# Designed miniproteins, single chains, continued (2), part 74

Each design is a single chain, and the fold is of that chain. pLDDT is the mean over its residues in the fold that is shown.

## One batch from the design tools (miniprotein)

Design m6543
Fold by ESMFold2-Fast:
Parts: sequence; structure tokens; C-alpha cells
Structure m6543 (fold): chain A 84 residues (1-84)
Amino acid sequence: MIEDLEKIIEALKNKDYRKAVELAEELSQKYPLPKEVRDLVGAIRALLLAEEAGTIPKEVAQKRIDELMEKLYNLVKEILEKLK
């Protein structure tokens, strides 16, 4: 778990948002993550899919994703600190 959370933090720092979401989704299948984290990951995934499908403008999607990614970064960091 700790190593998985560190990989998510690294992906977020590198702005590899798709990889960060993939890693978080995989982790949630193996371990019960807080509902807030799961909901946030789901929201980011939905925005990424909507951007790819052209359902929303890329600029709007990117702004929303950046806001949600910042929240995800803070939550994962808090969880990681508690697990030490």
C-alpha cells in the first residue's frame, strides 16, 4: 500500500494524470480506500473520458482535472503520512 501511494504521488507530480488515476483505481480494487478518494478518482476518470470523447471543451476539462488532482494529491499525502 505505501509503495502504491508513493507511485500515485510521483505520477501526480509528473502531471501524468491518466497514470495517477489508473494506479488509484487499481489500489481501490485491492484495498478499501476512503469514499472521498474513490469519488474523486471517479470524477477525474469521467472528466478524462469526456475530454477524449469531445463532450466538453479541453480547456474546461483540464481546469477541472487540475483542481481535482490537487485534492487527490492532498488526500493521498495525508493517508501516506498516517500509514508511516
Scores: mean pLDDT 80

Design m6544
Fold by ESMFold2-Fast:
Structure m6544 (fold): chain A 61 residues (1-61)
Amino acid sequence: GKTEEGGLKILEEKPNLSDEEAEAIGGSIGSVYGEEAGQKVKELLINGDTEGAKELIEELA
């Protein structure tokens, strides 16, 4: 959906995400798929695991 597409596009365009950007993406995912999913995406992005974050977002869609 629109939330997943927005998140994935940001990850493709910005290889070096700030902690605030990771929090915003995680918050968006959490608002649609639940807080636990959003927190997990945020943690992956903060740790630089952009590929793992993309895979999790795709699994939620």
Scores: mean pLDDT 72

Design m6545
Fold by ESMFold2-Fast:
Structure m6545 (fold): chain A 80 residues (1-80)
Amino acid sequence: VPGVQVQQEIKRVGNGYEGTITAVNPADRPQVARVPVDPNAKNLKLTDANGNAVPHTFENGVLSFTVPANSTVTYHLTFE
């Protein structure tokens, strides 16, 4: 089964960080994307293009979220 392909662009903005995460799931089933982030990140927020919160976990410096089957998702990431 093809794995999730992840690209991330994160930059410092003011006293925090913001970025874009693009995840491609070419498989016919949902898969979890795992994205390394600063393990000291605080107030981590993941939103979609409409500003809605995206379900995720953040543990040991790894941000994880589910990518639907045969889809490409682009999410906005912010943290301090």
Scores: mean pLDDT 83

Design m6546
Fold by ESMFold2-Fast:
Structure m6546 (fold): chain A 69 residues (1-69)
Amino acid sequence: AAGQAAADARGTAVAERIKAYSEKLKDNKELIEKVKKMTTEEIGLAMYNAASADEKIELGAAVNVAQKE
């Protein structure tokens, strides 16, 4: 069932954190503008080089917000 995939505790936690960061990042225009100016390759490299899971989640949230704006 589709609900069983959503029950993956790690996947659910990451999705919730991305959502929370996306709302908080709407007020962080500097990061959003920086991400908007980055190419797909530059975003991929930044995510690959991110030192922590939190940094990757913040970058993913910034990309999500930038793409929706």
Scores: mean pLDDT 65

Design m6547
Fold by ESMFold2-Fast:
Structure m6547 (fold): chain A 71 residues (1-71)
Amino acid sequence: SADEYQDEIDEALLEIGAAIALNDVRKGRITPEEAIEWLRKLEEKLLSRTDNPELKARIRQIAEDAIARIR
């Protein structure tokens, strides 16, 4: 279904976004607080776009892992 492609895209977008945010913090381009705020907003948007409980769990896990690495 179309939702299967959207789920793959949304998971990949969060993973890519997390990697960029972590790299930007490490290079001093943004603060950890700014990176965490941006990731939380992205997490909320992606969670609102899916009814798949397994994807929701993965989205939350990716966000928490990224935030832990930024802190």
Scores: mean pLDDT 83

Design m6548
Fold by ESMFold2-Fast:
Structure m6548 (fold): chain A 82 residues (1-82)
Amino acid sequence: MNDEEIKQEEEAAETYFREREAILKRNTSKEEQQRELAAFKERLLRGTPAQREAIRGLERVLQEQEELRRKAEREREEEERR
Protein backbone atom coordinates (compact mmCIF):
# COMPACT_ATOMS: atom_id res chain seq x y z
CA MET A 1 0.00 0.00 0.00
CA ASN A 2 1.39 3.40 -0.91
CA ASP A 3 1.49 6.47 1.35
CA GLU A 4 -1.54 8.04 -0.31
CA GLU A 5 -3.72 5.01 0.41
CA ILE A 6 -2.55 4.91 4.02
CA LYS A 7 -3.34 8.62 4.38
CA GLN A 8 -6.82 8.10 2.91
CA GLU A 9 -7.53 5.30 5.40
CA GLU A 10 -6.33 7.45 8.31
CA GLU A 11 -8.46 10.39 7.18
CA ALA A 12 -11.49 8.13 6.78
CA ALA A 13 -10.96 6.78 10.30
CA GLU A 14 -10.64 10.30 11.75
CA THR A 15 -13.78 11.44 9.94
CA TYR A 16 -15.66 8.40 11.22
CA PHE A 17 -14.65 9.02 14.85
CA ARG A 18 -15.48 12.72 14.61
CA GLU A 19 -18.95 12.13 13.13
CA ARG A 20 -19.63 9.30 15.57
CA GLU A 21 -18.84 11.57 18.51
CA ALA A 22 -21.11 14.29 17.09
CA ILE A 23 -23.97 11.81 16.70
CA LEU A 24 -23.56 10.54 20.26
CA LYS A 25 -23.48 14.08 21.66
CA ARG A 26 -26.58 15.35 19.84
CA ASN A 27 -28.75 12.29 20.57
CA THR A 28 -29.73 11.52 24.15
CA SER A 29 -31.65 8.29 23.53
CA LYS A 30 -29.79 5.08 22.74
CA GLU A 31 -32.31 4.15 20.06
CA GLU A 32 -31.71 7.38 18.16
CA GLN A 33 -27.94 7.07 18.55
CA GLN A 34 -27.94 3.51 17.19
CA ARG A 35 -30.24 4.41 14.28
CA GLU A 36 -28.19 7.41 13.20
CA LEU A 37 -24.89 5.57 13.64
CA ALA A 38 -26.16 2.68 11.50
CA ALA A 39 -27.21 5.08 8.73
CA PHE A 40 -23.86 6.88 8.89
CA LYS A 41 -21.98 3.58 8.70
CA GLU A 42 -23.97 2.50 5.64
CA ARG A 43 -23.14 5.78 3.89
CA LEU A 44 -19.40 5.36 4.56
CA LEU A 45 -19.36 1.71 3.44
CA ARG A 46 -20.49 2.87 -0.01
CA GLY A 47 -17.40 5.09 -0.27
CA THR A 48 -13.90 4.40 -1.61
CA PRO A 49 -12.10 1.07 -1.07
CA ALA A 50 -9.73 2.78 1.37
CA GLN A 51 -12.68 4.10 3.40
CA ARG A 52 -14.29 0.66 3.45
CA GLU A 53 -11.11 -1.02 4.73
CA ALA A 54 -10.60 1.59 7.46
CA ILE A 55 -14.25 1.47 8.51
CA ARG A 56 -14.35 -2.33 8.48
CA GLY A 57 -11.45 -2.52 10.92
CA LEU A 58 -12.88 0.18 13.18
CA GLU A 59 -16.38 -1.32 13.13
CA ARG A 60 -14.98 -4.66 14.26
CA VAL A 61 -13.40 -3.07 17.33
CA LEU A 62 -16.43 -0.88 18.04
CA GLN A 63 -18.80 -3.84 17.68
CA GLU A 64 -16.83 -5.80 20.28
CA GLN A 65 -16.88 -2.81 22.64
CA GLU A 66 -20.61 -2.27 22.07
CA GLU A 67 -21.36 -5.94 22.74
CA LEU A 68 -19.58 -5.72 26.10
CA ARG A 69 -21.40 -2.48 26.91
CA ARG A 70 -24.79 -3.99 26.03
CA LYS A 71 -24.09 -6.98 28.28
CA ALA A 72 -23.28 -4.67 31.19
CA GLU A 73 -26.38 -2.57 30.46
CA ARG A 74 -28.68 -5.62 30.44
CA GLU A 75 -27.25 -6.80 33.77
CA ARG A 76 -27.77 -3.34 35.27
CA GLU A 77 -31.36 -3.16 34.00
CA GLU A 78 -32.12 -6.60 35.44
CA GLU A 79 -30.84 -5.43 38.84
CA GLU A 80 -32.97 -2.26 38.65
CA ARG A 81 -36.10 -4.30 37.86
CA ARG A 82 -35.57 -6.62 40.84
Scores: mean pLDDT 69

Design m6549
Fold by ESMFold2-Fast:
Structure m6549 (fold): chain A 55 residues (1-55)
Amino acid sequence: MSILTKLDESHYKLEGDTPLTLTLPSGKKITIKSGETFVLHEGAVITGDYTLIEE
């Protein structure tokens, strides 16, 4: 299981040993690995085993 930390309204950081899949509104899939920071686009979907942490 991974931890997904919300940095602001659109930026997230992934920590842990389980990768996540980000599916963009266009249907493109991106694998997010531990230690990466990424932008969650409007309409995008995150799939995988994670726990969300907010401030």
Scores: mean pLDDT 79

Design m6550
Fold by ESMFold2-Fast:
Structure m6550 (fold): chain A 67 residues (1-67)
Amino acid sequence: SDEKVAELRELLDAGKDITPLMKDPEYREALRELGLELGISEEELDALPSWAAQAARVAAAYRQLNS
C-alpha cells in the first residue's frame, strides 16, 4: 500500500534496517513497489535469493537516488 511504501521511505531516510519488516507480506509488496519506483527491474528483484537481499538492494538504490 502507499502507506507502507511511505513508511519504508521514512525508515530508510532515518537509516533504519527494513529487513525485519519483510516478515509481513504487505511490507514485501511495498518493498517491490518501492524497488520498481527506484528503477530496479522486476526480473532483478525476482532473481534475488531472499527478502533480506531484496531489502538490501532497494535500500542501496534509495540511498543512491536520495543522497
Scores: mean pLDDT 83

Design m6551
Fold by ESMFold2-Fast:
Order: structure tokens, then sequence, then C-alpha cells
Structure m6551 (fold): chain A 112 residues (1-112)
């Protein structure tokens, strides 16, 4: 897909881009948030930070209201070692962005 092949999206560290995406999401700046999550996804692929890669894909799916893709990538991120702290931050950002059902799904998985 065109945006995933754009080298300009591979700037910064995957963690820094993921954090910037969450901050943009809390401001309801969905376009900027999507750009940062795409950078985190691609950077995570290059650095082998697989948990961060899948967590970024999960958030992108939530923004598209694609529940099945969100659930799949969220479970993969958890399987690959996504931290409780990162998951709680994502849940808060999604809730603040007006996606409370997606935030609740993360909280339910944290209780397993």
Amino acid sequence: KPFLLDPSLYRGTPEANFRAGLEALERKDFETARNYFLQAYVGGLLTQEWHLRYLALAVLAALDKDWETFDFYLRKAIELGASREDLERVARALENAGLPDYAEKIRQLLEE
C-alpha cells in the first residue's frame, strides 16, 4: 500500500512514534495519529519490536472500526509481550478518542 512504502514514514524510533500517535489520538487528531502509528508499525518491523508493530496495527484497525482486525492484532501484541502499561495507555487514548468499546476490550484482556 502506498503509505507503507513511503520512506518518510520511517522517521524516529518505533516507541517515540507510538507515543506521539497516542498523544495525537488524545487530541482527536486522527490523521496525525494514523501517520505516527504507521511509522511505529514500519519501524517495529525493521527493529523486530513485533509487539509494538502489532499494537500499532490494532489501533489503526480501531480507528477504521474494524473490530475483527483490532481483536486479532491486539491478541498478537499481547502474545508477543506488549506491556500492561502500554495496553492501559492505548485503552485510555481510545476511550478519550470516543472509542470506548475498543478500550473496554483491552481492559477485559488485561484481566485474563
Scores: mean pLDDT 77

Design m6552
Fold by ESMFold2-Fast:
Structure m6552 (fold): chain A 70 residues (1-70)
Amino acid sequence: SPIRQLVLKYTAEQLRAIGDYQQKVLEVRQDPSLSQEEKERLIQQYDLELNRKLQQLRNQYEQDMQSLLS
């Protein structure tokens, strides 16, 4: 099913984006050269970048779904 394939693709892209975010956060938390305040600022920045990426993926998914249903 084209719809099932689109859902699977979208889910995989979301999981990849979240995984990349989790890896970056872990690296920041484990960096002994960064202060606690610097770590918090970087994690906040990465959170904003993840939210932006998830919104882009959602918009693309909705456009692709509308194309299949039209």
Scores: mean pLDDT 90

Design m6553
Fold by ESMFold2-Fast:
Structure m6553 (fold): chain A 89 residues (1-89)
Amino acid sequence: HMEELRKRYEELVEKLLKWSEENVPLDKETLEELLELLEELLELARQDPSLMTPEELNGIKHAKEVIELMLEGKLEEALEKRREEYEKL
């Protein structure tokens, strides 16, 4: 079961990386799919905390907040949240 959790985690991470690289259009359907992927990643991390570092976990939580703001039509707040994460790097 733990091997299945790790494999699922890796599959979801690859999907997120591909989305980021391909600059997929940010329509509502795409944003809802991304939110589902981020929720699943957070659930996997809850089941096995060793799958993510605290830094990676915070990154996923932050990404979820940005997508939620975009889905609410709060695009300016979403861009500001994304900028905050970039400035920490």
Scores: mean pLDDT 69

Design m6554
Fold by ESMFold2-Fast:
Structure m6554 (fold): chain A 100 residues (1-100)
Amino acid sequence: SHHHMLALELLEELRKLLEELREALRNKDISTAQKLVEEMKKLAEKLLPLLSEEQANLVEKAVAGAYLAVLHAQQGNWELAELAIESAIRTLEKLIEQLK
């Protein structure tokens, strides 16, 4: 369906933003990381109406993980930030593979 194709496109964009966030965190660029999380929140708002409740919960979990990664980074907890972003990426990748 048109909604299915649009959802996949937006999920791939969200995955790209998560990978860019991971890179920003590895470079200790908290300013860029904060901007990327704001863009992810806007993208998720467009995604949520296109998804089932279960799928929407996975998107919200991935975005929450990204936010948590930035919070850990702001506190100097870079190892916890990396674990949080890796978890968020894995959650989103599982959802994308289920929809292909």
Scores: mean pLDDT 88

Design m6555
Fold by ESMFold2-Fast:
Structure m6555 (fold): chain A 60 residues (1-60)
Amino acid sequence: MEKAVEAAKQRAKEVIDKLNPPKEIRDEFLKRLEKATSIDEVFEALEEYQKKLYELNKKK
């Protein structure tokens, strides 16, 4: 379980980094990941921040 959570966190960081996040959003996302204790929480954070970044850049 723990190794899978660590791998998921690393993967999520790479995905968010490719979206060119502003420093403030990136730092906030990293804090979210640090508090995540399960793979599900990592995926929820990733999905939330991917949507947030798309909305900030694209606007609905």
Scores: mean pLDDT 77

Design m6556
Fold by ESMFold2-Fast:
Formats: structure tokens, C-alpha cells, sequence
Structure m6556 (fold): chain A 92 residues (1-92)
């Protein structure tokens, strides 16, 4: 389901931001932002979901204390996670 795909994507984004050294509050925000992006865009366009998720997660990582380089990498990872989740949701 789109809800399950969004939940898994959110958990993956939260963990990636935590692993990168951001605080739990910002990691939680990254996970929620990922879930919302997948839910809102999953039936429309995987690229739209990916771009929204990437921006939200990168911003949360920066705010959480990650370097610009680390934030860029987790943002790119978030784009891939969201794209796959949206594509999977569209197949259901």
C-alpha cells in the first residue's frame, strides 16, 4: 500500500539522518517529511515525491548539525528512497 511504502521510506530517512549525526528531533522531522512527500505524490509522479523528500531531508540534516556534504548525500539518498517508494505504491 502507499501507506506502508511511505512508512518504510520515512523510517529509512529517519535512520539515515540519525546515522549522519543529526539530533533525534531533526531525524524525526526528516522521517515525517519523507512519509508526507510519498503519501502526497505517490499516485502523481515519483519524481515529484523524490524532489520534495530530498529537499525536506537535506534541510532537516543541515538543521540537525550535519555538514553540507553529509546533508547533500542524505538528501540524494532520500530522493532515491522516495522515488522507489512512490513507484512501488503506483504498482499496487
Amino acid sequence: SVEEAARKAGEAARQAVLDGGATPDFAHSAGEGMRAAVLSAAKENPDTAAEAAGRIVEQAALSGGMTPEQAKLVGEKAREIARKAAEEAQKS
Scores: mean pLDDT 79

Design m6557
Fold by ESMFold2-Fast:
Structure m6557 (fold): chain A 65 residues (1-65)
Amino acid sequence: MEKETVVVRTKNGAETEAMEAARKAHELGERLEKIVLIDEGGDGEAEALMKAWAEYLGVPFEVIK
């Protein structure tokens, strides 16, 4: 079964991006490969939320700066 990576960008607002990414990660379930955060600035809220979500789902979490 094909696995997919969830990508989050902080540029468009951490809360909106985090919500949409969480929804997609939940929908993927067993098909989720990893979560990637593209750090384009912000207060770290999206990073904290996505890291917690990746840990809960047991998938790798990567940050790109």
Scores: mean pLDDT 73

Design m6558
Fold by ESMFold2-Fast:
Structure m6558 (fold): chain A 67 residues (1-67)
Amino acid sequence: AAAEAARAALEAARAGDFAAALEHLGQAVKSAPNNPHIRALGEALLTDPRDHARLEALTRAAEAELA
């Protein structure tokens, strides 16, 4: 749920589909509203969506925490 939505947001951002990235991020936040890595992923995506390395690191951290 939250981990899959965070991964989908990263993949959409990498594809340049910012609208889809924000939609998937919204689903991740709804599923895990207090997860600090999901929160950081949202801040990074809104601030610098082209920093794919940072977005991937935050997504991996969120996935590990939610597993």
Scores: mean pLDDT 79

Design m6559
Fold by ESMFold2-Fast:
Structure m6559 (fold): chain A 85 residues (1-85)
Amino acid sequence: SKLLQFIDYILTILEEVAKQLKIPKSVLEEIEKALKEVKKLIEEGKEREALQYFEKKKEQLKLKVNNEKLHEFLNLVYDRMKSLI
């Protein structure tokens, strides 16, 4: 699945993105946990459910964390996921 390959790619770069965007470790861990659940749903063939789950987590993180570059990153990940379904 192209969607699965994309999520694996995001998981591999996430630590570097967190450093560049100055994201706290607690927020990084929350994003990693959300993306691992997204990956699990994709592996189960539940790609639409994975998209809906990430949308919910994205909106929760945007409300919790005042970081515009993080918001842009989360929106970009969501838009790419949507384009691959």
Scores: mean pLDDT 90

Design m6560
Fold by ESMFold2-Fast:
Structure m6560 (fold): chain A 92 residues (1-92)
Amino acid sequence: MKEIRLSPEERDELIKAVEDLVKKIAETNDPSIETALGILLSLAVSANDRDVLRTALEAAKKYNNPTVLRMVLTAAEKMGDEELAEEARKAL
């Protein structure tokens, strides 16, 4: 897998952006926001950043959004994080 290293500042911005996008998906039901979230989750997978995916999972559970839960599951599986993937499956 291609590994990308994020600075602490880039990581904090990514976490905040993911939380904001999950909230907007719950509020607006706009497919373009789902696409944006998918891009950020793909970046987290490439960076091997479990915390970003966990942030998305917790936000998805908070807003009870099955679309975001499926996106997190797919990202966790691509990352090879079986524990996070199982948490996403149980939340579906």
Scores: mean pLDDT 79

Design m6561
Fold by ESMFold2-Fast:
Structure m6561 (fold): chain A 72 residues (1-72)
Amino acid sequence: GPAVLEQRDIVDGEGLVFLRVPAGTDLEAVARAYAARHGYTLVSTERIPGTGVWRHVLRRGDRRLVLLIEER
């Protein structure tokens, strides 16, 4: 199924995007695809403890974007 955009707050290539994806989705593949499509590189990925949310840090030069993905 498709990813759902829950939140998008980006100013000059910096900010936060929150996506909700179906269970069983390859979250790193989604993050890499998002990064490639928007000219960022994936720097790090980690699960937020006690949640179903994964935090991906993307960079483009000195710009930092946080991509939150929830698997449910």
Scores: mean pLDDT 80

Design m6562
Fold by ESMFold2-Fast:
Structure m6562 (fold): chain A 92 residues (1-92)
Amino acid sequence: MVEKSIEEIRKATEENVKKAEEAGKEELKEEVKLLAEFYIALKEGNEEKAKEYLKKLGVSEEEAEILVEAYKNNTPEAGEEAEKKLEELRKK
């Protein structure tokens, strides 16, 4: 219900990066930063940038497209549909 500003997303990312560091999960720190840039790009309506950040996370072009559509719709049903499509892609 509350839309977060780009600044709030960046601040939350810094907190999540610190939590990952405290938990000894160095790999997760880079992933958290890339996820934040992905959400910021979606908030700006820049789907191409969002896909690029997902690809930097090791996500394929097809998986990135599915995830962008899911987060753009921002519903539980869209999330479940995206997970199903991702599982099918990962099996092949």
Scores: mean pLDDT 71

Design m6563
Fold by ESMFold2-Fast:
Structure m6563 (fold): chain A 106 residues (1-106)
Amino acid sequence: SDEENQRLIQLKNEAIALLDELAALRPEWAPELAELKEILRTGSPGGALLALAQFLLRHAPAEYRPRIAEILRRAEEALRNGDIEGLIEAMEELVALMREIVAALS
């Protein structure tokens, strides 16, 4: 729906802003983050979420890994079932977790 599409656009824009903050905090991640931003701009919502979660599983502090894995599991379930609301909720949780990670790295 138009409302769901607008929510997804907002979440993608918030994620992109957080990737810019991560690049400022960790310049060594900047090339990978630039590629990830392009995936967010051009890719499907599911593809964007999977790419974000995979990046965070590689680079986030170890204590965040179980939370990222659970978000990823729910996102994969939502994608398998065509559950767009579940996908939006998983993306909202991942973006909120990214904000916590940015704060922790600051």
Scores: mean pLDDT 87

Design m6564
Fold by ESMFold2-Fast:
Structure m6564 (fold): chain A 79 residues (1-79)
Amino acid sequence: IREHLIRAARREFPDVPEEEIRALVADPRVELAVLASAALMAERGIAVDDPELQAVVDEVAALPEEVRAALLELLRKSA
């Protein structure tokens, strides 16, 4: 998951050092927001245009149902 986000960000922002992108992706708040969004996209069958981001959605879709339900519940409480 994190490596796919780093590759997507590196492609979009090639002038930003990988170390800075890794630090951003390592932030628990950023990671949680990405995972919750990916769980919602997987639940609704929404495809993304970026293959690295689509891989994140696919990995989240492969998680146990209990974990996916917890991510969706977190998103509902944030609405």
Scores: mean pLDDT 71

Design m6565
Fold by ESMFold2-Fast:
Structure m6565 (fold): chain A 62 residues (1-62)
Amino acid sequence: VEWVPAEEARRDVEGLLERAKASTDPSQRAALITAAYIVASTAPEEDREELVKLVRERDKEL
């Protein structure tokens, strides 16, 4: 399993969540949020928990 650097994972998660907010298609939004969770789960263990919390928090706001 390839390991993604924390900064890259965080940037990718933020980008995916921003695109999800801009999306008017519920299916596309769900796919982008799912992708954000996957990226968060590939982050280093220390940063993974923080990124997963970020995705959950924003998912509730969408």
Scores: mean pLDDT 76

Design m6566
Fold by ESMFold2-Fast:
Structure m6566 (fold): chain A 76 residues (1-76)
Amino acid sequence: SEKIRELGEKAAEAYERGDLVEAAEYLKRLGEEIARSLPPDIAARLLRLAADEVRSLGPENQPLADELLKLAEETA
């Protein structure tokens, strides 16, 4: 729970200062951490949603989104 809070705060701070790449990196880590405590099917679904959100922050974040999609495929 502490790690989830810290990752969420860092994502928000990066977003506020316009660092969308760093915000995407923290959102990816946040999604991964939350997914760890969920059943596989729900975790895979969350990871796909996180990939969509990461991608929405800019085309430079496509590699991070691809990593989340790969993890979702491996988790399902």
Scores: mean pLDDT 83

Design m6567
Fold by ESMFold2-Fast:
Structure m6567 (fold): chain A 80 residues (1-80)
Amino acid sequence: SRVERAVQRVIARANALMKKGEELYKQGNKDGALDAYQTALDMLTSALERLRKEHPERTDLIAQLEAQIAKAKANIEKVK
């Protein structure tokens, strides 16, 4: 479905940003890592808000976005 493809694209973009953040953190760029993780969190949170409004019955996709949000939050806490 179009909604499923949209959610998977957001997750893929967020994962790419989290990977970039991990690489920046390993290089000692803590501020760059936090910016990347925060951008990923913002994208995922916006996608979740839209999904809950437009397709509240898609509990499977909601759970996937919530899991990715938890991952982004954990990465932010680890770097702080």
Scores: mean pLDDT 90

Design m6568
Fold by ESMFold2-Fast:
Structure m6568 (fold): chain A 82 residues (1-82)
Amino acid sequence: MEELRKEAEELFERYLKEDPSASAAQIAFRALAEGKSLELVKKILEIAIEKGYDVKGAEDALKLLEENEEYKKKVEEKKKLE
């Protein structure tokens, strides 16, 4: 999905330009706080890894977001079935 990747790259570069000291996790969580989708936030972290920027922080944040998304999905699914 070319549009998603482009938006993620533009947001990553914009946030990093505004705060050059920001970790990959801080950039991703800023996007989440501004109402961006989890898919876009994950793509920002993937781009950070591809660019070699805070790779460990990006990997840790990506794992946390994936675990949290699966947990929320299971909770919502259970509530709909009850």
Scores: mean pLDDT 75

Design m6569
Fold by ESMFold2-Fast:
Structure m6569 (fold): chain A 60 residues (1-60)
Amino acid sequence: AAEEARRAAAEVERAGGGAAAGSAAHDLQKAGVLTPEQGEAVRALRGDAAAASRAIREYG
């Protein structure tokens, strides 16, 4: 879980801000890589890949 969360955080951050980060986060949540709580946090921070990545790391 922790390694998967770090991997997901890196993917979201690499995708950048805006729609690309949102799509990456959605796909990771759909695939089960992100927990429901992490997925919700990323959706709330859509368009800010760095903030979303930070939230994932802190949770994982």
Scores: mean pLDDT 63

Design m6570
Fold by ESMFold2-Fast:
Structure m6570 (fold): chain A 100 residues (1-100)
Amino acid sequence: SKKEKLLDIAYEAKKVALEAKRWAQENNDPELLQLADEFLSKIDELIRALKDPNATEEEIQKLKDEVISLMEKLRQKLREAGYDELAEKVDSIIEKLKEV
């Protein structure tokens, strides 16, 4: 189903966010750390909505759009920090999210 595909992509996105957070901590990058934490919070909201049978399609779409927006910001900050490999993983996930 569309929800199952979106849930799988959301877990992939969460893994990338956790990797970004670890790299930000190791490299003392407070802006990237804050962005990674904001993104983790939003992806967890999306995952909860996807698991909630009472969540509306409108709520899920809004959370999906907010996740994409945060991922685009994360991608830019990762490239600015020189984390090109992780930025490419973010791009792949953005494309998958837009296709669902």
Scores: mean pLDDT 88

Design m6571
Fold by ESMFold2-Fast:
Structure m6571 (fold): chain A 90 residues (1-90)
Amino acid sequence: MSSEEIRKKIEELYKRAVELYRRAVEAIEEGRLEEAERLIEEMEEIIKELEELVREARELGDEELALEGEIVIGMIRIMLGVVKLLLKKA
């Protein structure tokens, strides 16, 4: 996989994670707790895919792309922490 392909996949996965986050928050507010749990699982799978892309970026010697991927993972982990906290309070 090229650095350009990895960057595009990171951007696509981040956009998907943001949408899943919004849907999970809405599901919790509406009492759809089982749906929220499934959306959380999908966000956790996105983190795993991003970790693989970060590894591939490092294997290519693209340290800037690897760092960008790690920042994206960090942002998604914060979102995941927020929805998990909201789910516990529901």
Scores: mean pLDDT 89

Design m6572
Fold by ESMFold2-Fast:
Structure m6572 (fold): chain A 65 residues (1-65)
Amino acid sequence: MGEELKDMPFDDALRLSLKKAARSMRDLGYTDEQVKNALVGMYMGLGYSRKEAEELANEILDELK
């Protein structure tokens, strides 16, 4: 139901940019919860659902650990 997440060359670039933003926020002393909320907001601003945004944010945070 609804549209699937499409595999596009830009998806990797987007993810890398958000990953850099997450690292920068952590370096500034933000908590994992604050970083996750920021990533979720960024993805939702791009048209992702909250559930999809949360899954993608968790994946980025796991990669930064």
Scores: mean pLDDT 75

Design m6573
Fold by ESMFold2-Fast:
Structure m6573 (fold): chain A 65 residues (1-65)
Amino acid sequence: MEEIERDYWFAMAFIGASSVGAKAEVSGDTITFIIVVDSPDARAFLEKLKEKLESKGIKAEIVKK
């Protein structure tokens, strides 16, 4: 994966997380989505985003805070 493609998907992850009221953090090459309030709709959206990122070779995880 090219660096610019990786940066693009990182940006999309941050924008997507923000759209459902979640926070996104990066540690190394892993994106962590933090759900402040666990809702089925927000979790389903983030799970789809996680699957998309993993299909591009980016590790992603979802946690509740």
Scores: mean pLDDT 76

Design m6574
Fold by ESMFold2-Fast:
Structure m6574 (fold): chain A 83 residues (1-83)
Amino acid sequence: MAEYDLDKSSTVQQVKDAIQAGLAESDEVRITITADTEKEGLEAAVKVALAAQELGQAVSIRFEGDRVIADITKLEKSERAEP
């Protein structure tokens, strides 16, 4: 598992770059963002969710005190057929 520590000022693009770099080395990436308030934590969670969605990846987000922890799992679709 690849792990990246980001701060609350990180952009969606920086989060996307971290996810892509981590998924290039592992099927799972953990991103941790330190936030001083619940509002900042929620804003960080939204940025991670947007980054993962734009990359077509699954994300699980949890709040642990002053930290937002996001686990991204590489989605492998072995079969993509017409519906």
Scores: mean pLDDT 76

Design m6575
Fold by ESMFold2-Fast:
Structure m6575 (fold): chain A 63 residues (1-63)
Amino acid sequence: GAAARAALGARVAANERIPREELIEGFEKAGFSAEKAREILDELGAGEEVTRAQASLVYLRLS
């Protein structure tokens, strides 16, 4: 829902690095596919910690 998407966006903006699994859970709660989020992160070469730039690119591609 809109509230979960707003919360995810705020978390991405506030953090330079986010744990991969927490970010994926955030996307799933926001109504996005966890599978697609993982695929995009893998394409970006993201590890266990995802940078804000990588997280923002995933958000844009899922939106």
Scores: mean pLDDT 81

Design m6576
Fold by ESMFold2-Fast:
Structure m6576 (fold): chain A 60 residues (1-60)
Amino acid sequence: SLSELQAEIAKKMDEAVKTVKQIRELEKAGRDTSELQEELLKLMEEIVALWKEVEKKRAE
């Protein structure tokens, strides 16, 4: 349903915000962030795909 898609988008956006905060903390500690950067990119791609599905369902 549309509401389920919107809930999934909100969840992934919250995860993206958490990942950005973790990246910043690791950067301050001089730690490698490459794995978290890849996870963030994946989350952003998933959010874009879900937004396309929302637009499709709204047009129906």
Scores: mean pLDDT 85

Design m6577
Fold by ESMFold2-Fast:
Structure m6577 (fold): chain A 86 residues (1-86)
Amino acid sequence: SMEEELRAQRRAAEKARLTDEINQLIDEVYSLEREARRLAGTDPERAAELEAQVKKRVEYINQAREALRNGDLEKAREYLEKAKKV
């Protein structure tokens, strides 16, 4: 009973951490999109690079969110770390 409760608490804590980190990455993606729009008229090559980074990060974030919905915390963490490295 107590060991099962501790395992459930640890799993819930990891889900909360993953959710918070995903939300933080989404905020970072919005910041990159704003920067890309700012640069579009003055530095279109840099704007295109940022747009490519946004697209790749969004793909990994979506995969992390899907894994989290499916209860696969390890897969969610893996995709989240891939998103951070973009």
Scores: mean pLDDT 89

Design m6578
Fold by ESMFold2-Fast:
Structure m6578 (fold): chain A 68 residues (1-68)
Amino acid sequence: AAGERLVAIAGEFSPELAAWAARFVPADLRGVVDEVRAAIRRMAKEGRLPEAEAERLLARLDEVDAEI
């Protein structure tokens, strides 16, 4: 399911964000997608996430977004 894939994507770079996403996915799937996207971009800009990994995670997130 889209929600499970979203939690998995978040978990690759932030276990805390994955836990948050799992709680909010049932209430606001679109909002969780937007928050995960913002977190990936922020962490990449801060140098906390490699650019290549950020691009890969964003591509997977776009696949989930297309299913919603």
Scores: mean pLDDT 83

